# Designed miniproteins, single chains: the designs that were tried, part 14

Each design is a single chain, and the fold is of that chain. pLDDT is the mean over its residues in the fold that is shown.

## One batch from the design tools (miniprotein)

Design m463
Fold by ESMFold2-Fast:
Structure m463 (fold): chain A 94 residues (1-94)
Amino acid sequence: SAVKEEALALLDQIVNGPTQELLDQLDALFRQLEREDPAAAEELLIHYLDKLYEQLLKNGENIENAIKALEELMKISPEKVAKKLQELIEELKK
């Protein structure tokens, strides 16, 4: 869907530099996807998680910003995705 494509573009920006404005935009898009297609919303969040993890391993920077982005995503995530995000956050805090 167009909403999924817009969310993917926002995810790319967020991975490289999360801001509250970008997170608010992503929240709105994920809430829309969750209502229209929960499976697509879940897949998008899993895709973001994987991409974010790869960037964290590559750069070694902005871990605090990454944790904030993951915590914001947890607020709008389905239960199983939120659990996976929580596990990643705990690993990043070690």
Scores: mean pLDDT 68

Design m464
Fold by ESMFold2-Fast:
Structure m464 (fold): chain A 76 residues (1-76)
Amino acid sequence: MDEARRRFLEVVAAAGAALPEGASEDEAADAIADALIAAGVSEELARELRDALRAGDAERVEELTERIVEEIARRL
């Protein structure tokens, strides 16, 4: 498996695990963006992903996920 994609998924999973029980999808999107920024992802890309997640824009989420994975790969 692509190591950069695995790292992305691990950051997302860790953010989800830190959420309180009953957290909203919007709260989950915010937590994911904050965790990605803390992991060194650019603030602009992380915030765009948050906005796409909140909007339920699956195509945009997929596009932004690929861009973020590429950014992570450049730092491996």
Scores: mean pLDDT 80

Design m465
Fold by ESMFold2-Fast:
Parts: sequence; structure tokens; C-alpha cells
Structure m465 (fold): chain A 69 residues (1-69)
Amino acid sequence: SAAEELLAEARRLAEEGRYEEAWRTFKRAVVMYPDDPAVQAAARRAAEIARANPELSEAELAKLFFESL
């Protein structure tokens, strides 16, 4: 799906160390495809990681999130 393609693009950017762009691409997927099951699962995972790591910056949270996928 188009949503899964955006999630794959975000993961690719993260693999290149481009965590800000990866996170922006992920947020775009959440906004454009909120009802997509893969997007919903990824968003729940991101929330779980943020809750477990309240002291981390957005970039550090993004890195952990994409490494966990």
C-alpha cells in the first residue's frame, strides 16, 4: 500500500542515519493514512518507546523506534 511504501521510505532514511527526515516521513504516513493497520501498529510502537524512554530527545526516540521495527 501507499502507507507501507511511506513506512519503508522512513525506515530506509533511518538506516542512512537521517533520523529527522525518517521521523517526518513517518508523521506524514500517520497523517495521510491513520486507518492503515501498519501505520496504526507503528504509531502504537512509537508511543510505547516514548513512554519507556521519557528522557530521550526526538532524534534518539526516532532511532530506537526505527531500530525496533
Scores: mean pLDDT 84

Design m466
Fold by ESMFold2-Fast:
Structure m466 (fold): chain A 80 residues (1-80)
Amino acid sequence: DREKIIEKLEAVIEEALKAIIEKGGTDEEYAQLGGLKLLLEDLKKGKVVKGIKGSLSKEEAKKLLEELAKKGKELVEEHL
């Protein structure tokens, strides 16, 4: 269910953001959050993202974070 995936992604983003702020964070960690936010926006706009099915566990969300961080890096490089 896409709505449950969105809810889990929002929870992961919020939890990760708080942890990153508390410990000072790294550019890579902020890039990972940026990638997740882009995915979240695509899901909210009704776009289908390859490889996302059913509900996500925290482990699955962490793997998604790593994958999207790479995509986020390419977007940052393209605009900078």
Scores: mean pLDDT 61

Design m467
Fold by ESMFold2-Fast:
Structure m467 (fold): chain A 88 residues (1-88)
Amino acid sequence: MLEELLEEYRKLLAEFDAQVDALKAAGKVKEANDLVSRLVGEILRAIGEVIDEALEMREKEKATDEEIKEFMQKRVLERNVEILRKFL
């Protein structure tokens, strides 16, 4: 469910932030910045893929604007959780 995905996302994001903070505390500022940059790049790529999926839903399934919005909100969260797990 959306609430469970949001809770998992927040937990994983907090764990990622803790890793970034630990790198900065150890004086590894460049490594911390590189890690954040890589995460942002993966998230932007995932958003592009979700947009493509939403367009396919509109064309093949004749989905409504509300159905597309709900799909995109859920799918972006799912992809963000998958990406954060890969980085942890």
Scores: mean pLDDT 85

Design m468
Fold by ESMFold2-Fast:
Order: structure tokens, then C-alpha cells, then sequence
Structure m468 (fold): chain A 83 residues (1-83)
């Protein structure tokens, strides 16, 4: 479905943002990104279990991944600004 594709794409983009942050950022923001990714994975898992009952949960999962990507990008930008 379109929502499943959106969730998959958003998750992949968040994972790529985390990878880029670890490549360019400090070890401290790398640990923070690990926390954000764990929260995203837990939110996606919880929403995927509920998606059997309502496709709306797939959208919630996608939004969780999209939010994680934005937070990771902001975290890297903040880390770079301190240099």
C-alpha cells in the first residue's frame, strides 16, 4: 500500500540521516541519534502491530520515522554550529 511504502521510505531516510550524523558528528550526538533511532523503531513496531486493525497506524509509523529524520538532521546541524 501507499502508506506501507511511505513508512519504508521514511524509515530508510531516517537510517541514512543517522548514518550521516555518525560520519560527520561528534560521538556525543551519535549516542543521542542512537536514542532517537531506538524510539523510532519502538514506535514503528507498536504501530505495525496495530496496522492489522487500521491503516491509520501505518501513517503514525511513517510520521514517527519522519520526525526522527528531522530531529537527527537538526542535531547534526547543531553539532556543526558548535565548531
Amino acid sequence: SELEERLKEAKEEAEEAARELKRQGSPAVGKMADGLMKEMEEAIEENMKKSEEDEKYLERGAKAAENAKRAIEELLASDKARR
Scores: mean pLDDT 84

Design m469
Fold by ESMFold2-Fast:
Structure m469 (fold): chain A 71 residues (1-71)
Amino acid sequence: MSKETLEEFAKKAAEAMKNLSGVEALQKIQELIKKYKIKKSDFPEIAKKIAELSGLSEESALTALEVAFKL
């Protein structure tokens, strides 16, 4: 994916993780994954970017992406 697409997705996912409750955050992240056509192989790079933007750990960001993808 393009760097710009990754950064836009990461920003929106980080905002969801900070502002929404657990299930609502996961549902929003799933919608974003479908909208931006995010592949599972991109998750580690995206998780690092979400961590930078949100202050969450990379592990927490990665777990949220994996759980949302399985919904």
Scores: mean pLDDT 79

Design m470
Fold by ESMFold2-Fast:
Structure m470 (fold): chain A 78 residues (1-78)
Amino acid sequence: SSSTSAKLQAAADAAQAGDVAAAVAAINELPESMRAGVARYLREELRLAAEDPSAPAHVPAETAERVIAALERYAASL
């Protein structure tokens, strides 16, 4: 749904900005069945965003590592 797409985009934007609390809050607004998958998806996207410094959506490696670690802990708690 458009609502789900907006929440996913909010989670992605927060993760990319390094805002773990906002990313987790956005994921928690999604159906429980989607949360583990979305956390995994965002971790993969952050790994890719850190690999190419020339990409428009580049995320610094330090920020990506911190958010990935937080999302891994979040997923383990589900």
Scores: mean pLDDT 83

Design m471
Fold by ESMFold2-Fast:
Structure m471 (fold): chain A 80 residues (1-80)
Amino acid sequence: SELKKEYQEAVELLENMSEEERIEGVGKALGAEKMKELATKEKLPLPEAQARATAWINENRDKVVEEAKKLEEELKKLAK
């Protein structure tokens, strides 16, 4: 019951965010993950990793939008 209440509060918080705020949040998270991947797995210098991560997000903006929508739907399912 407590866990279900926490999920309901998370859904309410998400629903109070604008679509743009949700998309920006997901974009930042995906960008940070891509930068980390490039820096750790590809061993790129941080400035180059950051530049490539930014380019990847810009080229895959549609994927960022889809991931934001998927997160919203998953949270709504957990709150039920």
Scores: mean pLDDT 74

Design m472
Fold by ESMFold2-Fast:
Structure m472 (fold): chain A 80 residues (1-80)
Amino acid sequence: MEEKKKKIEELLKKLVEIYKEYAAKLGSEEAKEAAARIEAKVEEAKERWLNNPDLTVEDIEKMLKELEELKKKLEEELAK
């Protein structure tokens, strides 16, 4: 469980970094502000979600899959 939670934390960190890179590429202040808001929301949600005692292994694995897919989509957008 803890090892998978660590992977989720690492993926969330990478997603925020990719989103900041994407915002920088767009070059708009609105995009940079949106990236900062996403970073703040991710940090807040991370604490609440990872501390949920009702989390199952299946919930963790589903989240990992969704985060991996989101990362791939963001990387594809950054490549455009």
Scores: mean pLDDT 71

Design m473
Fold by ESMFold2-Fast:
Order: sequence, then C-alpha cells, then structure tokens
Structure m473 (fold): chain A 81 residues (1-81)
Amino acid sequence: SLEELREKAERMREVVDFALERHPDSELVREARRLIEEAIEMIERGEPEEKIREVLDRAQDLLVRAITELDLTDIPVMPAV
C-alpha cells in the first residue's frame, strides 16, 4: 500500500540523514537521499505503487552499498518492502 511505502521512505530518510551527518561527502548516500525524496514526492502525487517501489528498492541498494563501504554497521536494519 502507499501507506506502507511512505513509512518505508520515511524510515529510509532517517537512516540516510544519519549517514550524511557522519559522511557528508558520500556520493552513494547523497544519491540514495535524492531517490528517497523522489519516492516521497511520487507517493504524494498518487503515482503507481510499482514505480514507487522500484525507486525505493534502488535507494535501498545504494544505502546498503554505502553502509558496507563506510563501515556504518551501527545503522538499524532497513525495512523490507
């Protein structure tokens, strides 16, 4: 549902803000933040859930890569779709 996707996006935004505060120069984290903001805008416009999910999945992939590369092992586990 759009509500579940919104909750996921908001949780991912918290994680990306945490990562950016510590590593502001991370291109992976910055791109993930951009995709999360895009997904939130799509949700507000009532875009198809499939398209929103694709954007959030891409953002999650970038965040996982960033966590691995930056040793951010204390970040909470990302929510499942």
Scores: mean pLDDT 77

Design m474
Fold by ESMFold2-Fast:
Structure m474 (fold): chain A 71 residues (1-71)
Amino acid sequence: MSKLEKVEEAMRELIKKEGPENVTLDKVAEKLGISREEVEKLFDELMKKYGLKSREDLIRYLYAKVQAEEI
């Protein structure tokens, strides 16, 4: 599993367990055991992958995916 896939999955798990407001750089970094700076770079790569312009849009996109999966 790539670092990018791990970050996406960590964000989805945080949304499922704690809500989208808890998807912060610090929470993702803590969950994965990596630096905040590395998470920030990976967030930028995810935004580029999905054609999104902000971290808020990325979180909303992943939240919609989680809701569609869980009903």
Scores: mean pLDDT 80

Design m475
Fold by ESMFold2-Fast:
Structure m475 (fold): chain A 68 residues (1-68)
Amino acid sequence: SAELRARAEALIAELEALAAQETDPAVRRQLRGLIALIRHGIRTGELTEKSLAQLEALAAELRAQAAA
């Protein structure tokens, strides 16, 4: 749906900003990997409310690691 796509694109923008400021190469690599996974979901049209919620949970975990 358009709503799921917009939400996923907003998440990508947040993660890109975080990756640009991240100095830990391991965390930065994980952020890039998650961005790639979200982009793949957008490209294939396989995003669901459930899968996007799972991706958002992973993003929250990575944001916490980046903030530590």
Scores: mean pLDDT 83

Design m476
Fold by ESMFold2-Fast:
Structure m476 (fold): chain A 109 residues (1-109)
Amino acid sequence: MDELILEEAARHGVEIDLSSLSPRERTVLAAFARARREGAVVVAVVESVVGPDREAIRELVEETLAVQKGKRVVVVADTEELLALAEEVLREMGHEVVERVLLPAPPAP
């Protein structure tokens, strides 16, 4: 897992200290690394951007993937409800969800 994160960071010319990354940052980088290996794209949906709004998710997918169909997608979300909703929208738009990634909750104060 850490090797996939380091590989992705190296592709962007970034020297990364894994111990300095938040659990969310590590999860996102791992999702991008997996998507690259699978020939897939990452679609990330977060509550602050789309909420539990099906139309907002559809618009995000259309903006990210345009009119393309049959794309293999790694879906990343920060809630289980949003993750399930995004998977439904992606499937209805004709895309294949190859992996689902739930972002870890921020640490409680």
Scores: mean pLDDT 68

Design m477
Fold by ESMFold2-Fast:
Structure m477 (fold): chain A 78 residues (1-78)
Amino acid sequence: ELEEIIKELLELARKEDVEAAAKLFLEVIPKLSLEQQKKLAEALLRHYKETRSLTAGLLLSGLKDTSEEIAEFIEKLL
């Protein structure tokens, strides 16, 4: 479920557990549709704007590398 994935990634970002967050991110991203990736980007951006979390910033950078579409989506929300 997308909601559970977002919840787990946000919890790891809160803990600044970069290694665990990156591992989970790389496992799930190939399984997510473009619309699901946009939902994940919205959640990570909201957290990053509020906390300036290093982990959230790194995950957003990784999302921008998946496609030009998601990179443009993230840049518009910044």
Scores: mean pLDDT 85

Design m478
Fold by ESMFold2-Fast:
Structure m478 (fold): chain A 100 residues (1-100)
Amino acid sequence: MTLEELEAVAERAEAPLKEYTALNDALSGTAEEKAKAIAEKTPNEEARKAILEGIKNKKPVKGLLLAVLYEAGVSEEELALAERILALLEAGDLAAAEAL
């Protein structure tokens, strides 16, 4: 993926990320409870599934980030790359994440 392709994904993700952040800030409770409430409010079925799968796997924040990408209309290839970057960041391997 080129830097220009990554910047285009980030630009498309800006609005849904802002909306999800505002909803998270307005809600109270645990990360899982907030994620579930956001899943109930999203009109995007793929985003809803990503949030619920994240909760099931005890990674609600990861589910929310993937949902933002689905609402941004990213391709399946861009989504797969984003998931790999997130996995490397969770493992603390910043160098491997930057190499993708």
Scores: mean pLDDT 71

Design m479
Fold by ESMFold2-Fast:
Structure m479 (fold): chain A 67 residues (1-67)
Amino acid sequence: MSADELAGLKVFGDTYNDQMLDEGKSPEDALEAAKKKAQELGKQGKLSEKGEKAAIDAANSSLESLK
């Protein structure tokens, strides 16, 4: 994976863990929060388009597995 994709996946994992372990959120809510966090960081220019896409794709793939 590119460094940009790894940065996006780190944002995804960090947010998901924070929501699950610290906030006690359900997996679905934690995944939605991780997706939202990646989008906000992308809009702020703190995450590249590739990183944002990698995080969103990971969250969406995990959400689809819950349906």
Scores: mean pLDDT 79

Design m480
Fold by ESMFold2-Fast:
Structure m480 (fold): chain A 85 residues (1-85)
Amino acid sequence: TPEEFYKSLSPEAQKILDEAVKEFKERVEKAKSPDEIFQAMLDTASRFYERLLEEFKKQGIELTPEERRLLDEYVWKKFVEAVKA
């Protein structure tokens, strides 16, 4: 599952994902329009993927297509939860 994939990640990679979700949630709470939520999603996703890929590169990790799918599904679930809260 996406959650099991998250638990299989290094503490450093987990921290990057946790920070991204936290930042997105804080931006959603301050957003005054759907457009601001959408911009928060794009900005947070872009910056977090950059940081996460750099961390994986440092660890010598190359994600398989299946692992990338699980990562994307995890991020999507967390972002949807933040918007619905």
Scores: mean pLDDT 78

Design m481
Fold by ESMFold2-Fast:
Structure m481 (fold): chain A 92 residues (1-92)
Amino acid sequence: SAKEEIEKLIEEEKKKLNAELDPAVKKDLEELIELAAELYENHEEEELRELIEKAKKEGLKAEEPEKKKLVKEALAAELAIYLLERKKKEKE
């Protein structure tokens, strides 16, 4: 699954950095991974890029807590695009 692929990438990077995460940061990261996996499974790259641009435009006008939600959505979409590009490169 996309979630498992993203989690594997994060574990590989953690091993290189020998890093441990604060529990609060870990929870935020898990929520971001789940959103990124959902976006990866259900959207094409161009749709994800449009979502990022929309979130950026709406984020400039938004107040908390909506602003934080839009930022997380944009980050999740960028992570989904990164995973799609990596998969294309490995398939060649």
Scores: mean pLDDT 72

Design m482
Fold by ESMFold2-Fast:
Order: sequence, then C-alpha cells, then structure tokens
Structure m482 (fold): chain A 113 residues (1-113)
Amino acid sequence: MEAALEAARRLAAELGLPESLVDIVLDYIREKGLTVGQARALVLGAHEGYQFALENPEKAEEIVGNYFNGTDEKDREEIRKRALEKYPDWTEEQLEAYLEGFYLGLQWELAKR
C-alpha cells in the first residue's frame, strides 16, 4: 500500500494534478487497496478526466449524468478504447482503475461549477 501511494504522489506531481484531486485519488487507493500499477493507472485516468472536463464541460456533464443513471456503457467503452490505444499492455485491473480515475477527474472539475 505505501509503495502504491508513493508512486501515485510522484506521478500526480509530475502531471501537475491539483492538490485536492490528489487527496481524492490517494483516499481511493487506500480504501480499495490498489496495487502500484492500478494506483498509477488511477492517477493517469484522473489527469485525463480532469483535462477532458476543462476542455469539454458540456460533454463531461453528459458523461457524469449517464454514469449516475446507469446508462454510461458507451462512454466507458470510448474511455477504455482510448486507454488501450495509449497503454496496450495494461491489465483489466489497470483499465478499470483508469476508468474510475477518469470519472473522479470529471466529477472533481465539474464540482467547481
């Protein structure tokens, strides 16, 4: 667990992830007991989701709305496809962590509005 938290903190700092979003990601890693690989994938997802919401706020609101309504299957498929194109060697667990991170990043940015 400590190794996963340390890896996440270093990667978040390198990416310039906002401090409050870093805290959310670290809490998620602790609660779920993520591995180093999963923790890094979660941070990468959070960074991508946060940036996506900054650039595409209306689409981000739609994706989050679909998630809460249980109708986000197509959104998850698109996010997963993008992750696989960039990280083809990732495990299913890393892809799942990335997806969770992406939604955390989206929700964090939208909460400022």
Scores: mean pLDDT 85

Design m483
Fold by ESMFold2-Fast:
Structure m483 (fold): chain A 64 residues (1-64)
Amino acid sequence: SMEEEFEKAKKRVKELEEKSELIKKLWEEFLAANPDVPEDILTYMFSSLVESAPEQVEAMAKAM
């Protein structure tokens, strides 16, 4: 039914929002912890972590 499809869509959006908030928080902490490191290098390191170990990135964000 359309109602069931709508509920699935809402759940998906909420999951994406929650993941985005955790990743955003981790990125902000990563920047704050490394003020003397060029942002382009930090961006590369962060993106590599997200790609190679997404579960570890989520765990780190939750621990902060």
Scores: mean pLDDT 68

Design m484
Fold by ESMFold2-Fast:
Structure m484 (fold): chain A 68 residues (1-68)
Amino acid sequence: MEEERERRVARLREAWDKGPGELGKVIQELIDEGYSPEEVTRLLGEALGRPPVPLMTPAEAQAWVDAQ
């Protein structure tokens, strides 16, 4: 459901704002709920308004986007 997807994206965005520890926790919770690492990476990209990329540090993800 798009509503459930939006809820997951919102959780990832909130965790990103709180820092790497909370982000890691939410990522692990999504994997435990049955999401693949690829799907979690896609949801994280949506939460940040960026193309899907492999899970990276914030600096690495930003550098990848800036390379476009």
Scores: mean pLDDT 68

Design m485
Fold by ESMFold2-Fast:
Structure m485 (fold): chain A 65 residues (1-65)
Amino acid sequence: MSKEEFEREVEETLLVMELAIAKRSGDKEFAIEVAKRVLERAKQLGLSPEFIKWVEDELKKLEEE
């Protein structure tokens, strides 16, 4: 595994954890804000289309009661 590949996997893991924690916080506004940041970061890093789609779906669920 290259340093670049390792850094990408670490970022993906951290983003998943950050979103999961935010969703469990009970603060909907905070969770939505974190989901938006995670989505932007994933796009900036060029993460997998499947990961980006998952984050988009999670954001939509948070925005829709």
Scores: mean pLDDT 79

Design m486
Fold by ESMFold2-Fast:
Structure m486 (fold): chain A 83 residues (1-83)
Amino acid sequence: MTIRLRHRSEEEDERAVEEAARLGAQKPTTIIIEHPDEQLARKWAERISQLAAEAGYHTFIEVSGPTVTVKILSPEELEKLKE
């Protein structure tokens, strides 16, 4: 599943980030954060990543300009990427 978060307002963005983090902690999910403030997007990506890791998932963060992508993988999916 892929979730795309686009900048709206600080309050709406924060709520969308928390919802995406909740979903990422429940199942493997790709979360794409599109925000003009790269530093803020990275902080949100780190929070999503931390919550998913605490739930037992593995995470990868990729940065490409205004887009920060968090890939949340199950341990089984991570093992397949090693081969």
Scores: mean pLDDT 76

Design m487
Fold by ESMFold2-Fast:
Structure m487 (fold): chain A 82 residues (1-82)
Amino acid sequence: MDQQIQQLQDQINDYMTQLQLSTDDDTIVRQTQRLGDLAIQGSRLGLSQDLVNQGLGGVRDGARRVPQSQPIYNQTQQQIQS
């Protein structure tokens, strides 16, 4: 259990960093989608609310940088808050 949560935390942190360093739209969209998937999975597995919100914040930043990613943010937010 702890190992799976730690792995998710590490993956969220990695994708957050990669998204921050990404400059091309296709890469931003792809990483925003992956980060969204990880945030949803973390929420379902009981990852801390702070880390889930950090992941969601990264998805929101991706959507702000590339408007085509807005549906990814909307879906991620609905899945976490529903």
Scores: mean pLDDT 81

Design m488
Fold by ESMFold2-Fast:
Structure m488 (fold): chain A 75 residues (1-75)
Amino acid sequence: SLEALRALQAAMSPEERAALRERIREAALPLVEAGRYDEAGLAALDVLVEAARAAGLPEAAARLEALREELRARL
């Protein structure tokens, strides 16, 4: 959710946010370029869930996991 993403961004330094953006780019951009948009979304959510857990935000991680499962169910 947007609220979970805002919580994650607020918990991170500018350097950590830049590193997270690059991890999402590495995971999702090749899939976007191949037209595999749903898989790109899932790959980005996997990175975001891991980042939320690493940041010590279990509620944000749970909300992002729920979003990932909702997206997977729509495929």
Scores: mean pLDDT 84

Design m489
Fold by ESMFold2-Fast:
Structure m489 (fold): chain A 100 residues (1-100)
Amino acid sequence: MDDRDLIKPSEKLKELLKALGINKDVITLGEAARAFVEGIGSGKLAEKVESEDPRDLNKYKVKSPIAKELLGKDEFTFDEAMERFAELLKSPEYAKKVEK
């Protein structure tokens, strides 16, 4: 899928997007991905784990209940979160493709 591809988020994904400041019924993949990255980086969705352990340098603890539900765990690395979010955007249960 291209970043310009349109999706219609499910109610659960729409709740996550609203927590990120997006209240549209149809959104591009690029807008969804950008909002998710900014949501992690701004501390809206998750907070970075403060740890002296090098294995925790890229770990984030989920703050948002809807993000915890959709990602399926309390802590994740940035890469794990991005991979899981990409899976949600490709899943018909969470995001329906809009063809124009």
Scores: mean pLDDT 75

Design m490
Fold by ESMFold2-Fast:
Structure m490 (fold): chain A 62 residues (1-62)
Amino acid sequence: SSITEALREAADVFNRERARLEAEGLSPDEIVARLREVAASLPKEVSNWLRLFIEAFELDTL
């Protein structure tokens, strides 16, 4: 389904971008800010799922 596809894409983007930003030495708050910028550039369905992953990360780390 389109919902499952958007969720998988959001998870892949979250994991890939987080790993890249962590490797670049960004702090958790900088990672959250950068991930929110990425979310804003994506289609709404993918962006909505990605924002949930970002919120979970923020709650666990900040």
Scores: mean pLDDT 85

Design m491
Fold by ESMFold2-Fast:
Structure m491 (fold): chain A 84 residues (1-84)
Amino acid sequence: NELEERAKELEERAKELESRPQYKPEANRLRLHAESLRTLKRIRQKTSPQQQADLDRFVADFLAQMDKDLARVDKRVAEIEAAE
């Protein structure tokens, strides 16, 4: 559920950025992260209880790395906005 909500937020952000050609690479990055979140949701739903602890650790590590990448996207968007 939380992964789906985050994916929708990233898709909405990407659509807004896609309205301007200069943000297309950043929009594409957000769409790729949204797809990754949807994939993790599907894996999580099919994971056995015995393996959920390992999956939860993997998901936490993935989300931490994604948040780092999203911060870089946000910084780049701000740089482009400041230059216009």
Scores: mean pLDDT 81

Design m492
Fold by ESMFold2-Fast:
Structure m492 (fold): chain A 55 residues (1-55)
Amino acid sequence: SRLPVVRASVEEAKRAAIRSAEHFREQGYPYTEEDIEELARQAGRSVAAAREASL
């Protein structure tokens, strides 16, 4: 089934986006909690769309 693979990729992308944003926040980038949530959401959508396009 395609759905579990897409779901796993989306969750990994969200976690990667959160880790990257937290790292940059620690380096002084002005990311708020809301900004981090939005970045994670966008990363998830981008990966889901790319995976669906390749299926």
Scores: mean pLDDT 73

Design m493
Fold by ESMFold2-Fast:
Structure m493 (fold): chain A 113 residues (1-113)
Amino acid sequence: PAPPPLSAEEQAAVREDLEALVERVSKLVDEGASVEELIELLEEHRETAHPVLKPVLDEIIEEVKKAPSLEEAVFVITALLQRFLAERLAPEDPEGSAAALARIDAILAERAK
C-alpha cells in the first residue's frame, strides 16, 4: 500500500527541507558542478534531512549515480521529488502541494539552463 499521509507539521518541515535542498542543488548546477559534486551534496543533505525524506533521498542518490550527465541527474532529482510530493503531500494539501511542485519545478528548470 501507499505510505501513510504526512501530518500538517511534518508537511511544513518537509517543504522547508525540500526548499533548502532545491536551493543547494540549483546553486551547484549554476556553478557548473559535476554529477559527483551533486552526489556529495545529496549525501551530506541526507544526513541532516527530515526522517520522512531520507528514503526518497536514498533513492535519488542511487539514481543520480547512474546519470550520464548533470542534465539527467537534475531530471532524476526533479522526477523523484515530484513523485514523493504527489504520494505524500498532494492528498492532504492539494493546493499547497501543487504550489510546492510548481516552485521546485520552476527553480530546477530555470537553473538547469
Scores: mean pLDDT 73

Design m494
Fold by ESMFold2-Fast:
Structure m494 (fold): chain A 72 residues (1-72)
Amino acid sequence: MTAEEAIKKAEEYIEKARNAKTPEEARKYAELAGKYAQLAQDVLEKEGKPEEAKKVRDELDNKAVLALIEAG
């Protein structure tokens, strides 16, 4: 999986968390988003892009927190 694919998956799960019908479902999607955000960070760091990895992780984590607050 590429960093771009992992970022896209994380964003997809963030939106699912935001639109979740229950707090439990929102938490499950937020956890999946976090796993893909970690994968994106790991791939970017391995590619020698630590600044981009940090920025991407921070942006995805912020979006996930906001989605979880909105859902629950």
Scores: mean pLDDT 83

Design m495
Fold by ESMFold2-Fast:
Structure m495 (fold): chain A 72 residues (1-72)
Amino acid sequence: MLSPEQARALVAELERLARDGLVTEEQLREALKRSGLSPEAAARVLEEARRLARDGLLTFDQIERALVRVIT
């Protein structure tokens, strides 16, 4: 399972890909698949992030909150 440190590394990678601090759901999905997170846990992170998202765009704070809720 993904550790909190791996989750932070994931967010840092997304930050490098993002423009103006916003991440697409597709970018998040791809990063989650590469993280070694189970498909079920990845789906829960995406579901939680979508609840917070606006127009399919996510802030890093929203992604971090979604990861913490699923992983911790």
Scores: mean pLDDT 69

Design m496
Fold by ESMFold2-Fast:
Structure m496 (fold): chain A 97 residues (1-97)
Amino acid sequence: MKEEIEKLKKELEEELEKLREAAKKGNKEEVEKEAEEIVKISEELAKLGALEEVAKAARELEELAKESKDPEIAEILRKTVRRITDILAKKTRELLA
């Protein structure tokens, strides 16, 4: 568990950096691709109970969306934040049941 969480956390940090670079370059296709990877890693982290790491990723993406000057990139990022927030909400609900 802990070893798997640390590996996924590192992969999440690497994908977040790739996403920031793609957004900076205005590469919408790459932003969308990296966003999908971030959602996938976030789902795996949430299944392992690493909710704080998932919440942190959502916050970083929200800030990037606010800073983005490209409306389409900002929309992709906001949609990604919503997907990650939905993952957190679902897992929190399961823990309360």
Scores: mean pLDDT 84

Design m497
Fold by ESMFold2-Fast:
Structure m497 (fold): chain A 88 residues (1-88)
Amino acid sequence: SMSAAEQQAAIEEGLATLREALREAGFPEEVIERIVELARKAAEALAAGKLAEAEAYLREAVELILEAMGKSEAEKAEVFAEFDAVVA
């Protein structure tokens, strides 16, 4: 099992990778920071065993990504149906 320090280091590494991927995809810096902060909260909630809280933060992050991509309500509904199938 990982120490708290090792767990936090893994979270930071994952968030750095996410930030780079969003930047490569052309997301604005303001949107990247909001998504990364929600992903951080989700990862920390998972580490604390708070699955429902983690799912809520992750869902909010996905919604921001879809909003930033200009997705319609119908397209968002399709993505969230897939998200719900994965996290079930």
Scores: mean pLDDT 80

